# Designed miniproteins, single chains, continued (3), part 6

Each design is a single chain, and the fold is of that chain. pLDDT is the mean over its residues in the fold that is shown.

## One batch from the design tools (miniprotein)

Design m8170
Fold by ESMFold2-Fast:
Structure m8170 (fold): chain A 65 residues (1-65)
Amino acid sequence: SLDERLLQAARDGNVEEVKKLIEEGADVNATDGAGAHPMTALEIARLLGHEEIVKLLEENGADPE
């Protein structure tokens, strides 16, 4: 799914793929659905220090909290 690809692109630090997936309609607030602590793309990008992806997600409606 687009949402799963968005989460993977955030893990990989792939800015262009994140941008493309948002343009294709991926849910910027989707979680990975895994376990007790599901993470959003924004949370993953923050954890890994992918600053450009953090900004891109926030600009496209990602919930910062």
Scores: mean pLDDT 78

Design m8171
Fold by ESMFold2-Fast:
Structure m8171 (fold): chain A 60 residues (1-60)
Amino acid sequence: SLGDLLLQAAKEGSPEVVRGLLEMGADVNARDADGRTPLDIARENGHEEVVRLLEEAGAK
């Protein structure tokens, strides 16, 4: 799903991919098997640009 791709992009720290997936309608609040959101994953991995993009997109 687009949500699964967004979770992976947040883990990899790819701002361009994150932006593209959000523009395609990916759920910004998608959750992985551990209940982590893209925002949680980006914060855990220190991907500051991805964190900013997700927060601007309305991540909780």
Scores: mean pLDDT 84

Design m8172
Fold by ESMFold2-Fast:
Structure m8172 (fold): chain A 86 residues (1-86)
Amino acid sequence: MEEEEKELDEQYEAAKEFYKNSDGVDPEILAEQLLKLADIFEKKGRYEKAVELYEMALDIYEKVYGKDHPKVQEVKERLEKVKAKL
C-alpha cells in the first residue's frame, strides 16, 4: 500500500491548493471531492488530515448552502466524530 499512501498525500496537498484558490472550480464539486478524500483518510486512520479536509468542505458548504442546511449538519457531525478520535 506504499503507492496508495503516497497518492493520498499528493491528493491531500492538491485538495489544499484547490481550496486556497477556488476561482476556477465549482464549489459543490470541490466540497464533494474534499469529503471523499476525508472519508478515505478517516477509514485509513489518518484522522488529523481527515479533520482538515472535513473543515475545508464544511467551510465551502456553509458558503454555498448556508449554516443551517442538512448537508452542512452532516459534515459537522462527521467532523465531530473524527475529532473525538484524535
Scores: mean pLDDT 78

Design m8174
Fold by ESMFold2-Fast:
Structure m8174 (fold): chain A 88 residues (1-88)
Amino acid sequence: SEREKELLEAARAGDLEKVKKLIEEDPSLLYARDENGRTPLHLAAEEGHDEIVEYIINAVEKYGLDPSILSEPDKYGKTAAHLRAERP
């Protein structure tokens, strides 16, 4: 959906306020995936947006979402933790 694409783009860009707004309106948008199977968490971790990564982890717990989303791999077998670990 367009909202899913908007959240994925906001997470990649580091737009924390837009990420917060979209998740508050629809927490299920956190399950969105791009063409590489990457969620908003993957994209925020890849770009080193630590505040967004922390917000998403807390939002998964707060809204009672499936915690498996925190450790799911993208189509290349990379989790958000793997993508973040390659950053200083």
Scores: mean pLDDT 86

Design m8175
Fold by ESMFold2-Fast:
Structure m8175 (fold): chain A 58 residues (1-58)
Amino acid sequence: MAAERRELGARIRALRDRLGLSQAELAKAVGVSQSTISAIEAGRLWPSLETLRRIDAL
């Protein structure tokens, strides 16, 4: 659902903010493009399980 996707995106953005990372820095840390992180945080894209696992490992 769009609302659930946006909620996950907001949580990832909050985690990134707590780590002091830019979208580009988070993207490098988890091995994706900055545009992918931007789309996930905006709720436009559902992260893959691999990407989510890498974010959780930070």
Scores: mean pLDDT 81

Design m8176
Fold by ESMFold2-Fast:
Structure m8176 (fold): chain A 115 residues (1-115)
Amino acid sequence: DLGKKLIEAARAGQPDEVRILMANGADVNAVDDDELEKLTPLHLVAKNMTSESHVEVAEILLKNGADVNAQNSEGYTPLELAILNRTPENQALLEELANILRKYGAKEPDIGEKA
């Protein structure tokens, strides 16, 4: 299953594997069928950000038509997950991801914007 392999490659931050899977026809917006959260590859990059290779994976996915505003089963977008997953250790990587997501048309989070 190319979709499942793409999800695993995105979670692990493997840009070369993502490129190979995309070249073989993997759905860039594949959903993790084994998970209740219904995460796309781009959601998994935001949730599992540990290295610069995850930032590269996000760029590859977005260049191949990933839905920058896709919502998981809880209504979270990749940008919202990036904000929620921020720690002192990963904040620089998540800021890089947030800037890339915004460049590709990410909507600002509705979290705390409604007075």
Scores: mean pLDDT 80

Design m8177
Fold by ESMFold2-Fast:
Structure m8177 (fold): chain A 150 residues (1-150)
Amino acid sequence: DLEKRIEELKERIRELLRRIMELAQQQKEAGEQNPEIGQQMVELAREAARLIKELIELVGPEEAARLVGEILIELALERGVISEEEARLVREAIEYELAGDEEKALEVLQRLLDRSDEVRATVANIVALVKAIRNNASLEDIASLILSAS
């Protein structure tokens, strides 16, 4: 049951990424890095990266990148970090990137240059992770990008 396995992986990846974002927010609010929270974030990011690599094996790197990109956009919308218009632009940029049209992807992303630092950082991190997944990057590289996105 391939379709069921894909949906289970997507949901587990979403839950892990949501938890990492919650822990990152907890550290920001505390104003100090907690080593125990940092270690939990690293372990969760490695687990998410393993599931992403499993998703790549099931659907290929391009489709895995599209699916994970959408999860990241939905999580950013849920947290109120990006608007619906900004989400639309990120989805458009991801589709151009996955089609190999880097010039059009960059043109779309340039429409976000006037946005807040938080929006620009969030968008850059989503695009970087999508590119890494599309290129079937190592588990360590994917985990590092997940942590950088937090």
Scores: mean pLDDT 88

Design m8178
Fold by ESMFold2-Fast:
Structure m8178 (fold): chain A 67 residues (1-67)
Amino acid sequence: APAFPGLDERPGIKNRPENLQLAGRKLHEAGHDPDPERARALMEEALRLAPDSPFLRRAVEAHLAEL
């Protein structure tokens, strides 16, 4: 694998547990919001809080596929 110093120092990889928890709450709200537009906005905010989280990306993609 290519070794670039600081790649794993990217903010998304170093996201605080608090950001991941808040992102999870945004996904939960999106799943319970009857308005697709608000649900999408909440999911976009979740990705913004944890941009490099593979779990969050998969969860958002799954929800968007059902909207």
Scores: mean pLDDT 66

Design m8179
Fold by ESMFold2-Fast:
Structure m8179 (fold): chain A 60 residues (1-60)
Amino acid sequence: MVYRATKDQPVGGPAVLKFKKGDLLEVLRESPDGDFVLARSLKTGEVGLVGKDLVEEVEA
């Protein structure tokens, strides 16, 4: 499943994925809390946590 970033996340961290608005993110797993997903950037290949409020589902 692929999400599209709706906002920039210009500052990454040890567990937080850095991305720009419009970037495509492949979902690897969903957080138990449902507020975050573990995703991989299709642009950079980096893996990290992404807030679900910052992304929208586009397709599988």
Scores: mean pLDDT 76

Design m8180
Fold by ESMFold2-Fast:
Structure m8180 (fold): chain A 75 residues (1-75)
Amino acid sequence: MLSPLELAILRVLHEAGSRPLSAAELAERLGQSQSTVSRHLRRLAERGLVEVLQVGRTRRYLLTPAGAEALRAAE
């Protein structure tokens, strides 16, 4: 089961489309701490719902097809 914050993370990534977002950008958009968002992103990545990318000096995250399906199923 996805938590409300995990669903919110997936929605923000869906709205960003092809743009990978950092944990800091997600934290700012969601009004959460970076540590809280990073913990949930790790769990989502372990489940294959987000892809982890190294972009320059930062880790960034993209919604996977499985993540998009999980978001649709939760709506």
Scores: mean pLDDT 84

Design m8181
Fold by ESMFold2-Fast:
Structure m8181 (fold): chain A 59 residues (1-59)
Amino acid sequence: MKIETILTYVKANSEEEARQKIEDKINEILSDPRVVSAEAEVKEVAENVYAVKIKVTYK
């Protein structure tokens, strides 16, 4: 079992918009049959700038 963390930043006007921008990437990650789960945390770090941490668990 392997855990990978992806860290990135997105510009968005709200946390919900930031989550929508990463939703396609989360769905792509979940399409891999080796993936058990993908969890995203979104935190505002500056005005309209969100830090995104995606934790991916593999078999």
Scores: mean pLDDT 80

Design m8182
Fold by ESMFold2-Fast:
Structure m8182 (fold): chain A 65 residues (1-65)
Amino acid sequence: IEEAKKLIEEEKYEEAVKLLTEEVKKEESPEKLELLATALAGLGKIKEAEEYNKKAEELKEKLKS
């Protein structure tokens, strides 16, 4: 996840999306979904970014409950 954050900071959004997609498959977390949404938004994929932000919020609520 730290590698993905660094890629986003360096504006390497396509690489961040690839890495985060693999990490989400291993373990889904709100933070990973939020980072994936940020990277997708950086690529201009606004609809996909909104979907992942929604999934992150839903997962946060599930984890609180």
Scores: mean pLDDT 80

Design m8183
Fold by ESMFold2-Fast:
Structure m8183 (fold): chain A 57 residues (1-57)
Amino acid sequence: GIKVRALEDYTATSPDELTIKKGDVLTVLEEVDDDKWLAQDEDGRVGKVPITHVVEL
């Protein structure tokens, strides 16, 4: 999958979202919504992240 880096901290607001910290590297698994991607963090956690909070590597 595509690698992205978190540009800022994001706290999950629903059970299907992933909490991320600035500088985290994620693997995009699927584009599930217009504004969010399903991604996996380096610890193997999976959830939706807002596309505005990540940059493609």
Scores: mean pLDDT 82

Design m8184
Fold by ESMFold2-Fast:
Structure m8184 (fold): chain A 85 residues (1-85)
Amino acid sequence: KEELAQEFENEVREYLENKDYKKVLDILKKRLTPEEVEFIEELAKSMGLKSEEELLEREIELAKLRIIDGLSKEELEEKVKRGLE
């Protein structure tokens, strides 16, 4: 868990600082299956976000929860329902 978090932070730090959210997502998608990518994209869209930037930020947050914390699809759905609290 600590090693995965540190590796992820190192890989994406520069892109996050430059607000290159698409590049951050591309890096995250390499660690997810196509089914997990589709699930995260649909889950983020279900939140009714008004901007592309907010959508990308939410997809990044959900992908991090899946990759780093190992949350199941059901746990991710529950977090979205609770507003990611």
Scores: mean pLDDT 75

Design m8185
Fold by ESMFold2-Fast:
Structure m8185 (fold): chain A 55 residues (1-55)
Amino acid sequence: SKEEALEKVIEALKLKYEGKPNEELEKEARDLLSKFSADEANEIVAKAVQIVEDL
């Protein structure tokens, strides 16, 4: 489910940063998810999406 979290964060970043290259969006999503522990998979997705929305 780390891949599912990555996919959802990438889609949130695509909505936030229209026209940004997919490679940069994927890197940003991976960097955001790396700041969270594996024990909070569902919480990680919600928190990462909220951080993207607050940007």
Scores: mean pLDDT 70

Design m8186
Fold by ESMFold2-Fast:
Structure m8186 (fold): chain A 76 residues (1-76)
Amino acid sequence: MELTPEQEAEAERLIDKAYEKLKTASPEDRMKVLKEAAEEFKKLGPEAVQALLDRYRGGSTPRERLARAIAELALQ
């Protein structure tokens, strides 16, 4: 399923925000950052979250792996 341009832009913004926060986060705050990003992903709707998971499922960069982890958490 394809993301709308607005959903794609919001998802990229959320991924970038989480990635930047994780660069400076303590070990205790890492899970908090991931959970907060997952809750924001849920607001995009389950179809958009599934599309994001499918997009990043084969991701090999740290940022792509983060995007996949957030999407997986959002679907739980």
Scores: mean pLDDT 81

Design m8187
Fold by ESMFold2-Fast:
Structure m8187 (fold): chain A 65 residues (1-65)
Amino acid sequence: MSDEELKAAFDVLDTDGDGYISARTLRVVVGDDISEEELLAAVDKDGDGRIDYAEFKELLALFRK
């Protein structure tokens, strides 16, 4: 997926336009194989429940092999 496609996907998921998405929203992209709790444990370093574009890209890179 190109950077433009990744950014377009993130923008669609970022309904508020604040630059963050929730773990629930991210789960829709990653798929039903991973729970919201497991997604948060993988990316949420501070426990704030917010996922920015950089974290979104890193997560997709981890699951893309």
Scores: mean pLDDT 68

Design m8188
Fold by ESMFold2-Fast:
Parts: sequence; structure tokens; C-alpha cells
Structure m8188 (fold): chain A 128 residues (1-128)
Amino acid sequence: PDAQLSPLDQQLLEAARNGDAKRVEELIAQGADVNAQDPVTGATPLHLAAQAGHAEVVEVLIKAGADVNAQFNPETSPFTAGLTPLHLAAIAGHKEVVEVLLKAGADANAKDAFGLTPADLARRNGFL
């Protein structure tokens, strides 16, 4: 019921952003919420790992039960509302992360706040 992230969940978000797969595994084993959300953006560890291109961390999070279709909080940013991990990987051009997320059942037809799908963003970046 607290509006603040636990220190453990905050450390998980940081480890995922930094690509530290071993630290991610350790934090999850210590009881970190694999689906922890930043209280401002709604960003999950999977969003941060996908945006940064950390395929190994993406795989670890998915195996731990991460929601592959998690969305950014629509109330906090009009530019990131509705973005999934797959959108972020596609925007950043991280082809290996895109492939990992699609194999895990990520929705390639999910629309962001601009009505764009991950496939639309991937085509704009020229890797599809």
C-alpha cells in the first residue's frame, strides 16, 4: 500500500537497465517483484532491459514471470503511454531483444499512444 518502490524493487529496475543479469537473478531470489513498476512512468524491469538492448536480462526476466505486454502508465507521459517492452526494443533497433520478446508471446500488434505498433517502429528503423 506504499506509493514508494521498495529498495529491492528499485535495485532490480537499476540492474535491468544496466544489463547485470546475475544481479537481476540475485534480486529476484531475494524477493524483488519481477513486475515492479516505477511509480511515475510505470516502467518495469523488462521495459528498461528491452530499451537498453540487454537480451540476457530480458531472457532472465521472462523466465522469472515478467509481463511481456506491460505498458507504461498513460497518466504520467503522453509520449510513452501504452509502450510495451517490444515497442522500446523496436524503437532502439535491438533486433535480438525483439526476437526474444516475440518468442515469449509479445503482442506485435499492440498500439502506442500514437497508434503505432512495434512492427511499424521496426520498419521505420530499417531492420524489418
Scores: mean pLDDT 80

Design m8189
Fold by ESMFold2-Fast:
Structure m8189 (fold): chain A 60 residues (1-60)
Amino acid sequence: KPPIAVAIKDYEAKTPEDLSLKKGDELEILERVSDKTVLVKNLKTGEKGLVPVSVLEIEF
């Protein structure tokens, strides 16, 4: 079962590869790109992009 995460605050995309988030968005973690950045899929919209780990709470 893929780990899910919840956005703990709003995040605005800084590059075309980033995903904008709203607080409370549920996300599927697809890939850990680095210690600070993950590739996620928004479970509501189906959109994919890079987000900082610092804006997420990871749920098991």
Scores: mean pLDDT 79

Design m8190
Fold by ESMFold2-Fast:
Formats: structure tokens, sequence, C-alpha cells
Structure m8190 (fold): chain A 75 residues (1-75)
């Protein structure tokens, strides 16, 4: 069974991924670039989670969220 912390991190990864993938469909090339960078951080967060490094996974999710906030400012 997943720990509560692991389940929370997995949920955040899913939500961040959905927003980043939506950004890839934007006609704004700046939004597309930020979306690609956010997805790179998502991949790093998944790798950290697979290694049991929840602190590093959370840091990468936070970086991805910050990029998504910048994407929203450009819309």
Amino acid sequence: SLSDEELDLETEIVLVTIEAVTGLKSKNPKVQKLAKEALDYVKKAIEALENGDFETAREYIEKARKLIEEMKKLE
C-alpha cells in the first residue's frame, strides 16, 4: 500500500502533468516552452519517487508548479 505522503505526491504529479500537457497545445510558443520544462521536472519527480526520495520529488513538483504559474500569466 502507498503511504499518505507517496499518494499525495502521486496525486500532485498527475495534476501538474495534466496542466503541463494542456500547455503543450497552446498556440503561444512561450507557453509551450514552459510546459516542456514543467514536464522535464515531472519526470525528475517521478524518478525521485521511484527511489523513495520524497523530499527531492516534492522539490521538483514545486519547480513544475512554478512554471505552470508562469504559463497561466501568459494566457
Scores: mean pLDDT 85

Design m8191
Fold by ESMFold2-Fast:
Structure m8191 (fold): chain A 61 residues (1-61)
Amino acid sequence: MALLDQALLEAARQGNLAGVRALLAAGADPTARDEDGRTPLDIAEENGHDEIAAVLREALA
């Protein structure tokens, strides 16, 4: 249903900062949840991707 939202979750998991920024600019939903109920922010924080977590917090504000 949301290919961009799935791509955002995957970019956050992989630590792909450039991908996260591009997907947010393309309209990906930062509140999207994966099959485990995790948001891109949850995934970035759990994996220690602090810069990605900061970008996602800014997108949510």
Scores: mean pLDDT 82

Design m8192
Fold by ESMFold2-Fast:
Formats: C-alpha cells, structure tokens, sequence
Structure m8192 (fold): chain A 72 residues (1-72)
C-alpha cells in the first residue's frame, strides 16, 4: 500500500488528490486501514497526503487524515 509511482506518489497520495466526494473519502479510509503511511512525502514536491487533501477542498478528508496521525 506504500509503493510509490514514478512521481513518488503512494496510493494514499493519489486517493487524497483525487478525492472529491464520499467515494474518494471511502478509498482514503480503506488505504489507511491497510496501513498506508499518512505522512509519506511525494518525491517531486515533498507534499504529504494532508497537503494534497487541503487542495481538494474536502474538509472531511482533512479531518480523516488528522484523526489517523497526519502532521500539520
């Protein structure tokens, strides 16, 4: 679940960036339950899933990440 793609994005980074509704939020929760690293950084920008979630505008996603140990 923490395997990085060519840009250094984990599945959690991709799910957080793509989350726009309840389906995206459910995918993020599933990845966290499977042991995704909530504080992993992208290789290109050094962004965490929390940083990407803030760009999505979905406040519930930010809350889920913080509840799972995301650092601000």
Amino acid sequence: VNEKDENGYTPLHVAALAARDETGLQKVRELLEKGADVNAKTSDTGETPLDLARRSGLEELVAVLLENGAEE
Scores: mean pLDDT 77

Design m8193
Fold by ESMFold2-Fast:
Structure m8193 (fold): chain A 60 residues (1-60)
Amino acid sequence: GPKLARALKDVNTSNPAFLSFKKGEEVEILREVNSEWWLARSLKTGKVGYVEKGSLELIE
């Protein structure tokens, strides 16, 4: 199934390359970019963008 993660904190960015979300929102992990960053899709908005691994908690 899809690899899911939950936001540990609010992230608010004006750069459309990066994903914005509120604490507790869920995202689907699409790709690992490097050791610090994922490419993810917001399950709430459908937006795709880069997200720091440290801002998310992986869920099953």
Scores: mean pLDDT 87

Design m8194
Fold by ESMFold2-Fast:
Structure m8194 (fold): chain A 82 residues (1-82)
Amino acid sequence: DAFKQLDKDGDGKIGPEIKEALKKVLESLGYNVDDEAVDDIMSEIDTDGDGKIDKEEFEKLEDALKEVPEAIPLLVKEMQEL
């Protein structure tokens, strides 16, 4: 369960580090993403604007990244190294 692996403190939310981790993952996969592109993705996912991702918002992120199946495993790895 990728959400459980990203929710390191078990509070039911993924911390704000996910934005920076997502940018690094997409860049590592050869996508030319800037802060604006990542902000657009995050604004679609983080509906309450608190900078944290709950389980429902994470499901939206998984759907947004379904065309990049490597992104979720790499995001887990990147977040574990932060």
Scores: mean pLDDT 75

Design m8195
Fold by ESMFold2-Fast:
Structure m8195 (fold): chain A 156 residues (1-156)
Amino acid sequence: ADEYTRKGLEYYREGKYDEALEYYLEALAEDPDNLIALRNLYKVLSEKGHSDLVLERLKKELEENPDASNEEKAFLYNSLGVVLLKQGKFEEAEKKYLEALKLKPDYAEAWNNLGVLLEKQGKFEEALKAYEKALELDPDYEEAKYNLEKLKEKLA
């Protein structure tokens, strides 16, 4: 069992974000490719308002892991896009989502995230297409379905 990721998740559920952070960092020290630990680390740091630390860590993971799989790199690029979008860096976020989609074109989450970015830029027709693509790839994607319906209502 991945003891560090498990303990990190337990502390996260208790709202103990500093303790959760330590355990996720230990998990990543033992296995830098542990995507579950990396995703949960991002979640904790976002809850604590440390988006800049998440950004630097994700950039470092891409630089230090040039031989990572296309799926792993797509995940890292998508995560970078999410952080950059939260910072209002729309052009940089778009570039990262497009890099993720180049590596993994069937990445429904990255299509949905691109839609959210395009909607924030007022590019409503392009946002609709991105949400529709996310749902074509994953018909049970609740967030993409909600975003699509809400945007359709706004444009009616």
Scores: mean pLDDT 81

Design m8196
Fold by ESMFold2-Fast:
Structure m8196 (fold): chain A 77 residues (1-77)
Amino acid sequence: SALAEAQALDAETIAIGDALIAAGRLDTARAILEAAGAAGRELAERLARTEDEEERARLALEAARAVLATARALAAA
């Protein structure tokens, strides 16, 4: 399901953050957490206006994909 895929992508973002913290790349990890927090707040506002379960799952998946892409880009810099 889209929700299960979103959860798997969010777990990958967390794993990237954990690896950066373990490597001492704290500023990069913080930037990823700030980006994830901003995306989470935007998603929460969109979900508050969305009653359809399939659309809610799609929005969560889009947010998860965007955050993971940002995390990968920041980690590679």
Scores: mean pLDDT 87

Design m8197
Fold by ESMFold2-Fast:
Structure m8197 (fold): chain A 110 residues (1-110)
Amino acid sequence: MMSPEVADKLAAEANEYFAKGDYDKALPLYEEALEIYKKALGEKHPKVAEMLYNIAKVYIAQGDYDKAYPLYDEAVKIYEEQGKKTGDYSKAIEVGTEAGLIAIERAVSK
């Protein structure tokens, strides 16, 4: 298994590609980082939620809404569990609100 530090590097590189609008290069780097974090830190770790959220944003940018929504939902569930342990629901509210607004905009713009 690769270390979480390798996943951190992949995520950082993916963030640079995402910022440039190079979604085709960002996506596989986020997916590789996601798999490393799942193996190294566990499937319910906040780093896993962060990668799921970033992959969902890539799919939204590409117009693949049906691929994005389940990833947003999974990320929100992980952040809600984290919030339950820490008392800080900020990330769950932020990501859930963003996903809800995108779903409403898509429904209205049909």
Scores: mean pLDDT 85

Design m8198
Fold by ESMFold2-Fast:
Structure m8198 (fold): chain A 103 residues (1-103)
Amino acid sequence: MTDENGLTPLHKASIFGNAEEVRELLENGADVNAKTTKEVYGLEAGSTPLHFASAFGSAEIVEVLLEYGADPKAKDAAGKTPLDIAKEMGREDIAKILEEALK
């Protein structure tokens, strides 16, 4: 289920949860590429779970999202990819994972 901002349980787990919670949601049919409809937690409308994980989550969550088909080229309403977000946030470990996913 989504809230009025298009924020799904998977978006929330990508910020506040762990890799096992993310995997459970994906195995139960969560849309790995679901987009928010409004700015939430400083991330623009059109942000996917991978954008949120790149800003706030763990490297393990990023890897699980990519395993389940998260689009590392997805752009938010500002034209930013998850890699752009990871670089802006200084998250070198996550940036390296996303760069490898783009090769």
Scores: mean pLDDT 85

Design m8199
Fold by ESMFold2-Fast:
Structure m8199 (fold): chain A 76 residues (1-76)
Amino acid sequence: ARSLLSFATKLMHADKDGNGYISAAELRHVLSQENLSDEEIDQMIREFDKDGDGQISLAELRHVLRSLGLPDDVIN
Protein backbone atom coordinates (compact mmCIF):
# COMPACT_ATOMS: atom_id res chain seq x y z
CA ALA A 1 0.00 0.00 0.00
CA ARG A 2 1.07 3.61 -0.53
CA SER A 3 2.34 5.69 2.41
CA LEU A 4 -0.55 8.08 1.71
CA LEU A 5 -3.05 5.36 2.70
CA SER A 6 -1.63 5.06 6.23
CA PHE A 7 -1.20 8.84 6.42
CA ALA A 8 -4.86 9.51 5.49
CA THR A 9 -6.09 7.03 8.11
CA LYS A 10 -3.96 8.63 10.85
CA LEU A 11 -5.18 12.12 9.93
CA MET A 12 -8.85 11.07 10.01
CA HIS A 13 -8.36 9.69 13.53
CA ALA A 14 -6.37 12.76 14.67
CA ASP A 15 -9.52 14.92 14.33
CA LYS A 16 -11.96 12.44 15.96
CA ASP A 17 -13.11 14.91 18.64
CA GLY A 18 -12.14 18.07 16.75
CA ASN A 19 -13.78 20.81 14.74
CA GLY A 20 -12.81 19.45 11.31
CA TYR A 21 -9.26 20.82 11.41
CA ILE A 22 -5.79 19.36 11.92
CA SER A 23 -2.75 21.45 12.88
CA ALA A 24 0.22 21.77 10.51
CA ALA A 25 2.43 20.39 13.32
CA GLU A 26 0.27 17.25 13.59
CA LEU A 27 0.36 16.82 9.80
CA ARG A 28 4.19 17.14 9.84
CA HIS A 29 4.42 14.55 12.63
CA VAL A 30 2.30 12.01 10.70
CA LEU A 31 4.17 12.63 7.44
CA SER A 32 7.58 12.25 9.15
CA GLN A 33 6.60 8.66 10.08
CA GLU A 34 5.93 7.83 6.38
CA ASN A 35 9.65 7.98 5.39
CA LEU A 36 9.17 11.12 3.29
CA SER A 37 11.97 13.67 2.82
CA ASP A 38 11.77 17.03 4.61
CA GLU A 39 11.28 18.73 1.23
CA GLU A 40 8.34 16.43 0.37
CA ILE A 41 6.79 17.04 3.80
CA ASP A 42 7.17 20.83 3.43
CA GLN A 43 5.60 20.70 -0.04
CA MET A 44 2.63 18.63 1.15
CA ILE A 45 2.02 20.86 4.18
CA ARG A 46 2.10 23.95 1.93
CA GLU A 47 -0.39 22.28 -0.42
CA PHE A 48 -2.78 21.29 2.40
CA ASP A 49 -2.45 24.57 4.38
CA LYS A 50 -3.66 26.86 1.59
CA ASP A 51 -4.80 29.54 4.07
CA GLY A 52 -1.36 29.63 5.74
CA ASP A 53 -2.92 29.75 9.23
CA GLY A 54 -1.41 26.50 10.50
CA GLN A 55 -4.84 24.82 10.48
CA ILE A 56 -5.74 22.31 7.78
CA SER A 57 -9.40 21.72 6.99
CA LEU A 58 -10.32 18.03 6.97
CA ALA A 59 -12.60 18.70 3.97
CA GLU A 60 -9.74 20.39 2.08
CA LEU A 61 -7.42 17.52 3.03
CA ARG A 62 -9.94 14.97 1.70
CA HIS A 63 -10.19 16.93 -1.56
CA VAL A 64 -6.39 16.95 -2.03
CA LEU A 65 -6.04 13.26 -1.09
CA ARG A 66 -8.76 12.32 -3.59
CA SER A 67 -6.90 14.29 -6.30
CA LEU A 68 -3.77 12.25 -5.43
CA GLY A 69 -5.66 9.02 -6.20
CA LEU A 70 -6.54 7.68 -2.74
CA PRO A 71 -9.80 5.66 -2.57
CA ASP A 72 -12.87 7.28 -1.00
CA ASP A 73 -13.10 4.44 1.56
CA VAL A 74 -9.91 5.71 3.22
CA ILE A 75 -10.75 9.42 2.93
CA ASN A 76 -14.34 9.03 4.23
Scores: mean pLDDT 64

Design m8200
Fold by ESMFold2-Fast:
Structure m8200 (fold): chain A 91 residues (1-91)
Amino acid sequence: SLLELAIELFKLFDTDKDGVIDKEELELLIENMGLKKSLEEVMKEFDKDKDGKLDAEEFFEFFEYILKEKGIELSEEERKEIRAALLELAK
């Protein structure tokens, strides 16, 4: 499921287990997913607080972008469930 995918990706790329995804982790994710955006473009667009990391909410927006690039749209219910699950994982 998309929920399981979001959880798996967050856990996989949160390699230091601090509940955020840093630039090194994001670069690996971008490369592994074959995304069109560069690391710099991802950080510029999704790192809202400009701390050099993506928190759970920022990662959720990035995850929606990943799905959109692959032609997948989330329902309103899926968006709520995935966001809530990622926030719980980041605690």
Scores: mean pLDDT 78

Design m8201
Fold by ESMFold2-Fast:
Structure m8201 (fold): chain A 91 residues (1-91)
Amino acid sequence: MDGDLEGLKKRIAEGYDVNEKDELGLTPLHLAAAAGHLEIVKLLLENGADVNAKDIYGFTPLLIAEVVGHEEIVKLLLENGADPNAQPVAP
C-alpha cells in the first residue's frame, strides 16, 4: 500500500525537504523502506532523497529494507547508490 503517495507528491511540489529527519534521525526514505512502499521509495529517490541517510543508530534505508525483507526495495536502493558496506557494526 502506497496510501499517501499523492500527499507526498504535493508536499514535494510545495517545497518539502525529502531529507527531513524526525526525532530518531529517520528520513521519509527510511519510513517508506520499512513499510514496503516501493512507489514512495521511487518518488523520494527521484526527488533527491539521500539513499545513504543514517538514523541516530546508524541505520540506513537499505539495512531496514534488508531486515524487513523487502527485496525489491533492497534492489532499488542498491541501483541508486546505496552502500552495502556503510551499515552499522552489528545489524
Scores: mean pLDDT 77

Design m8202
Fold by ESMFold2-Fast:
Structure m8202 (fold): chain A 73 residues (1-73)
Amino acid sequence: MEVTDEEIKAVFSVFDLDGSGSILASALGEALSMALGRPVSEEETRELLARYGKDGRIDYEGFKKAVEDLLRR
């Protein structure tokens, strides 16, 4: 299933609670679940944060790559 850039950006904006341009690690699993319309495990979330995040946060480009990574699984 293809997710649009606009949909990814809308979800990112919801979870970018402080307007910093990044999502906290603690919110990433919920943000990914919302973007994909399915549950995402804590293990998948941890793997994706390790690959695409930095310092316990994920920026928009990292979040987009994480969503795309899960879509190809």
Scores: mean pLDDT 78

Design m8203
Fold by ESMFold2-Fast:
Structure m8203 (fold): chain A 68 residues (1-68)
Amino acid sequence: KIDEVFKEFDKDGDGVITAEELREVLSEKTGVELSDSEVAALIRAADRDGDGVIDRAEFEAFQTRFDP
C-alpha cells in the first residue's frame, strides 16, 4: 500500500521525502550507506519540479511509472 511506503520514508510526517530521509531509509534497507551523489541522483529521478524533495504525488507517479 503506497500510503504505508510513503509514511515509512516520510519520518518527519511533513508530507515530503527529503534527501536525508531517503538516505536513512535506503541505508537501513540495504545495509550500505549511500553517498550524497547517489541520493541526489535518486531524488532527481523522482523530482519533476527540481525542488530537491519528493512529495506524495511525485512518489506515486515515480512508483506507477516503473510498475506499468
Scores: mean pLDDT 69

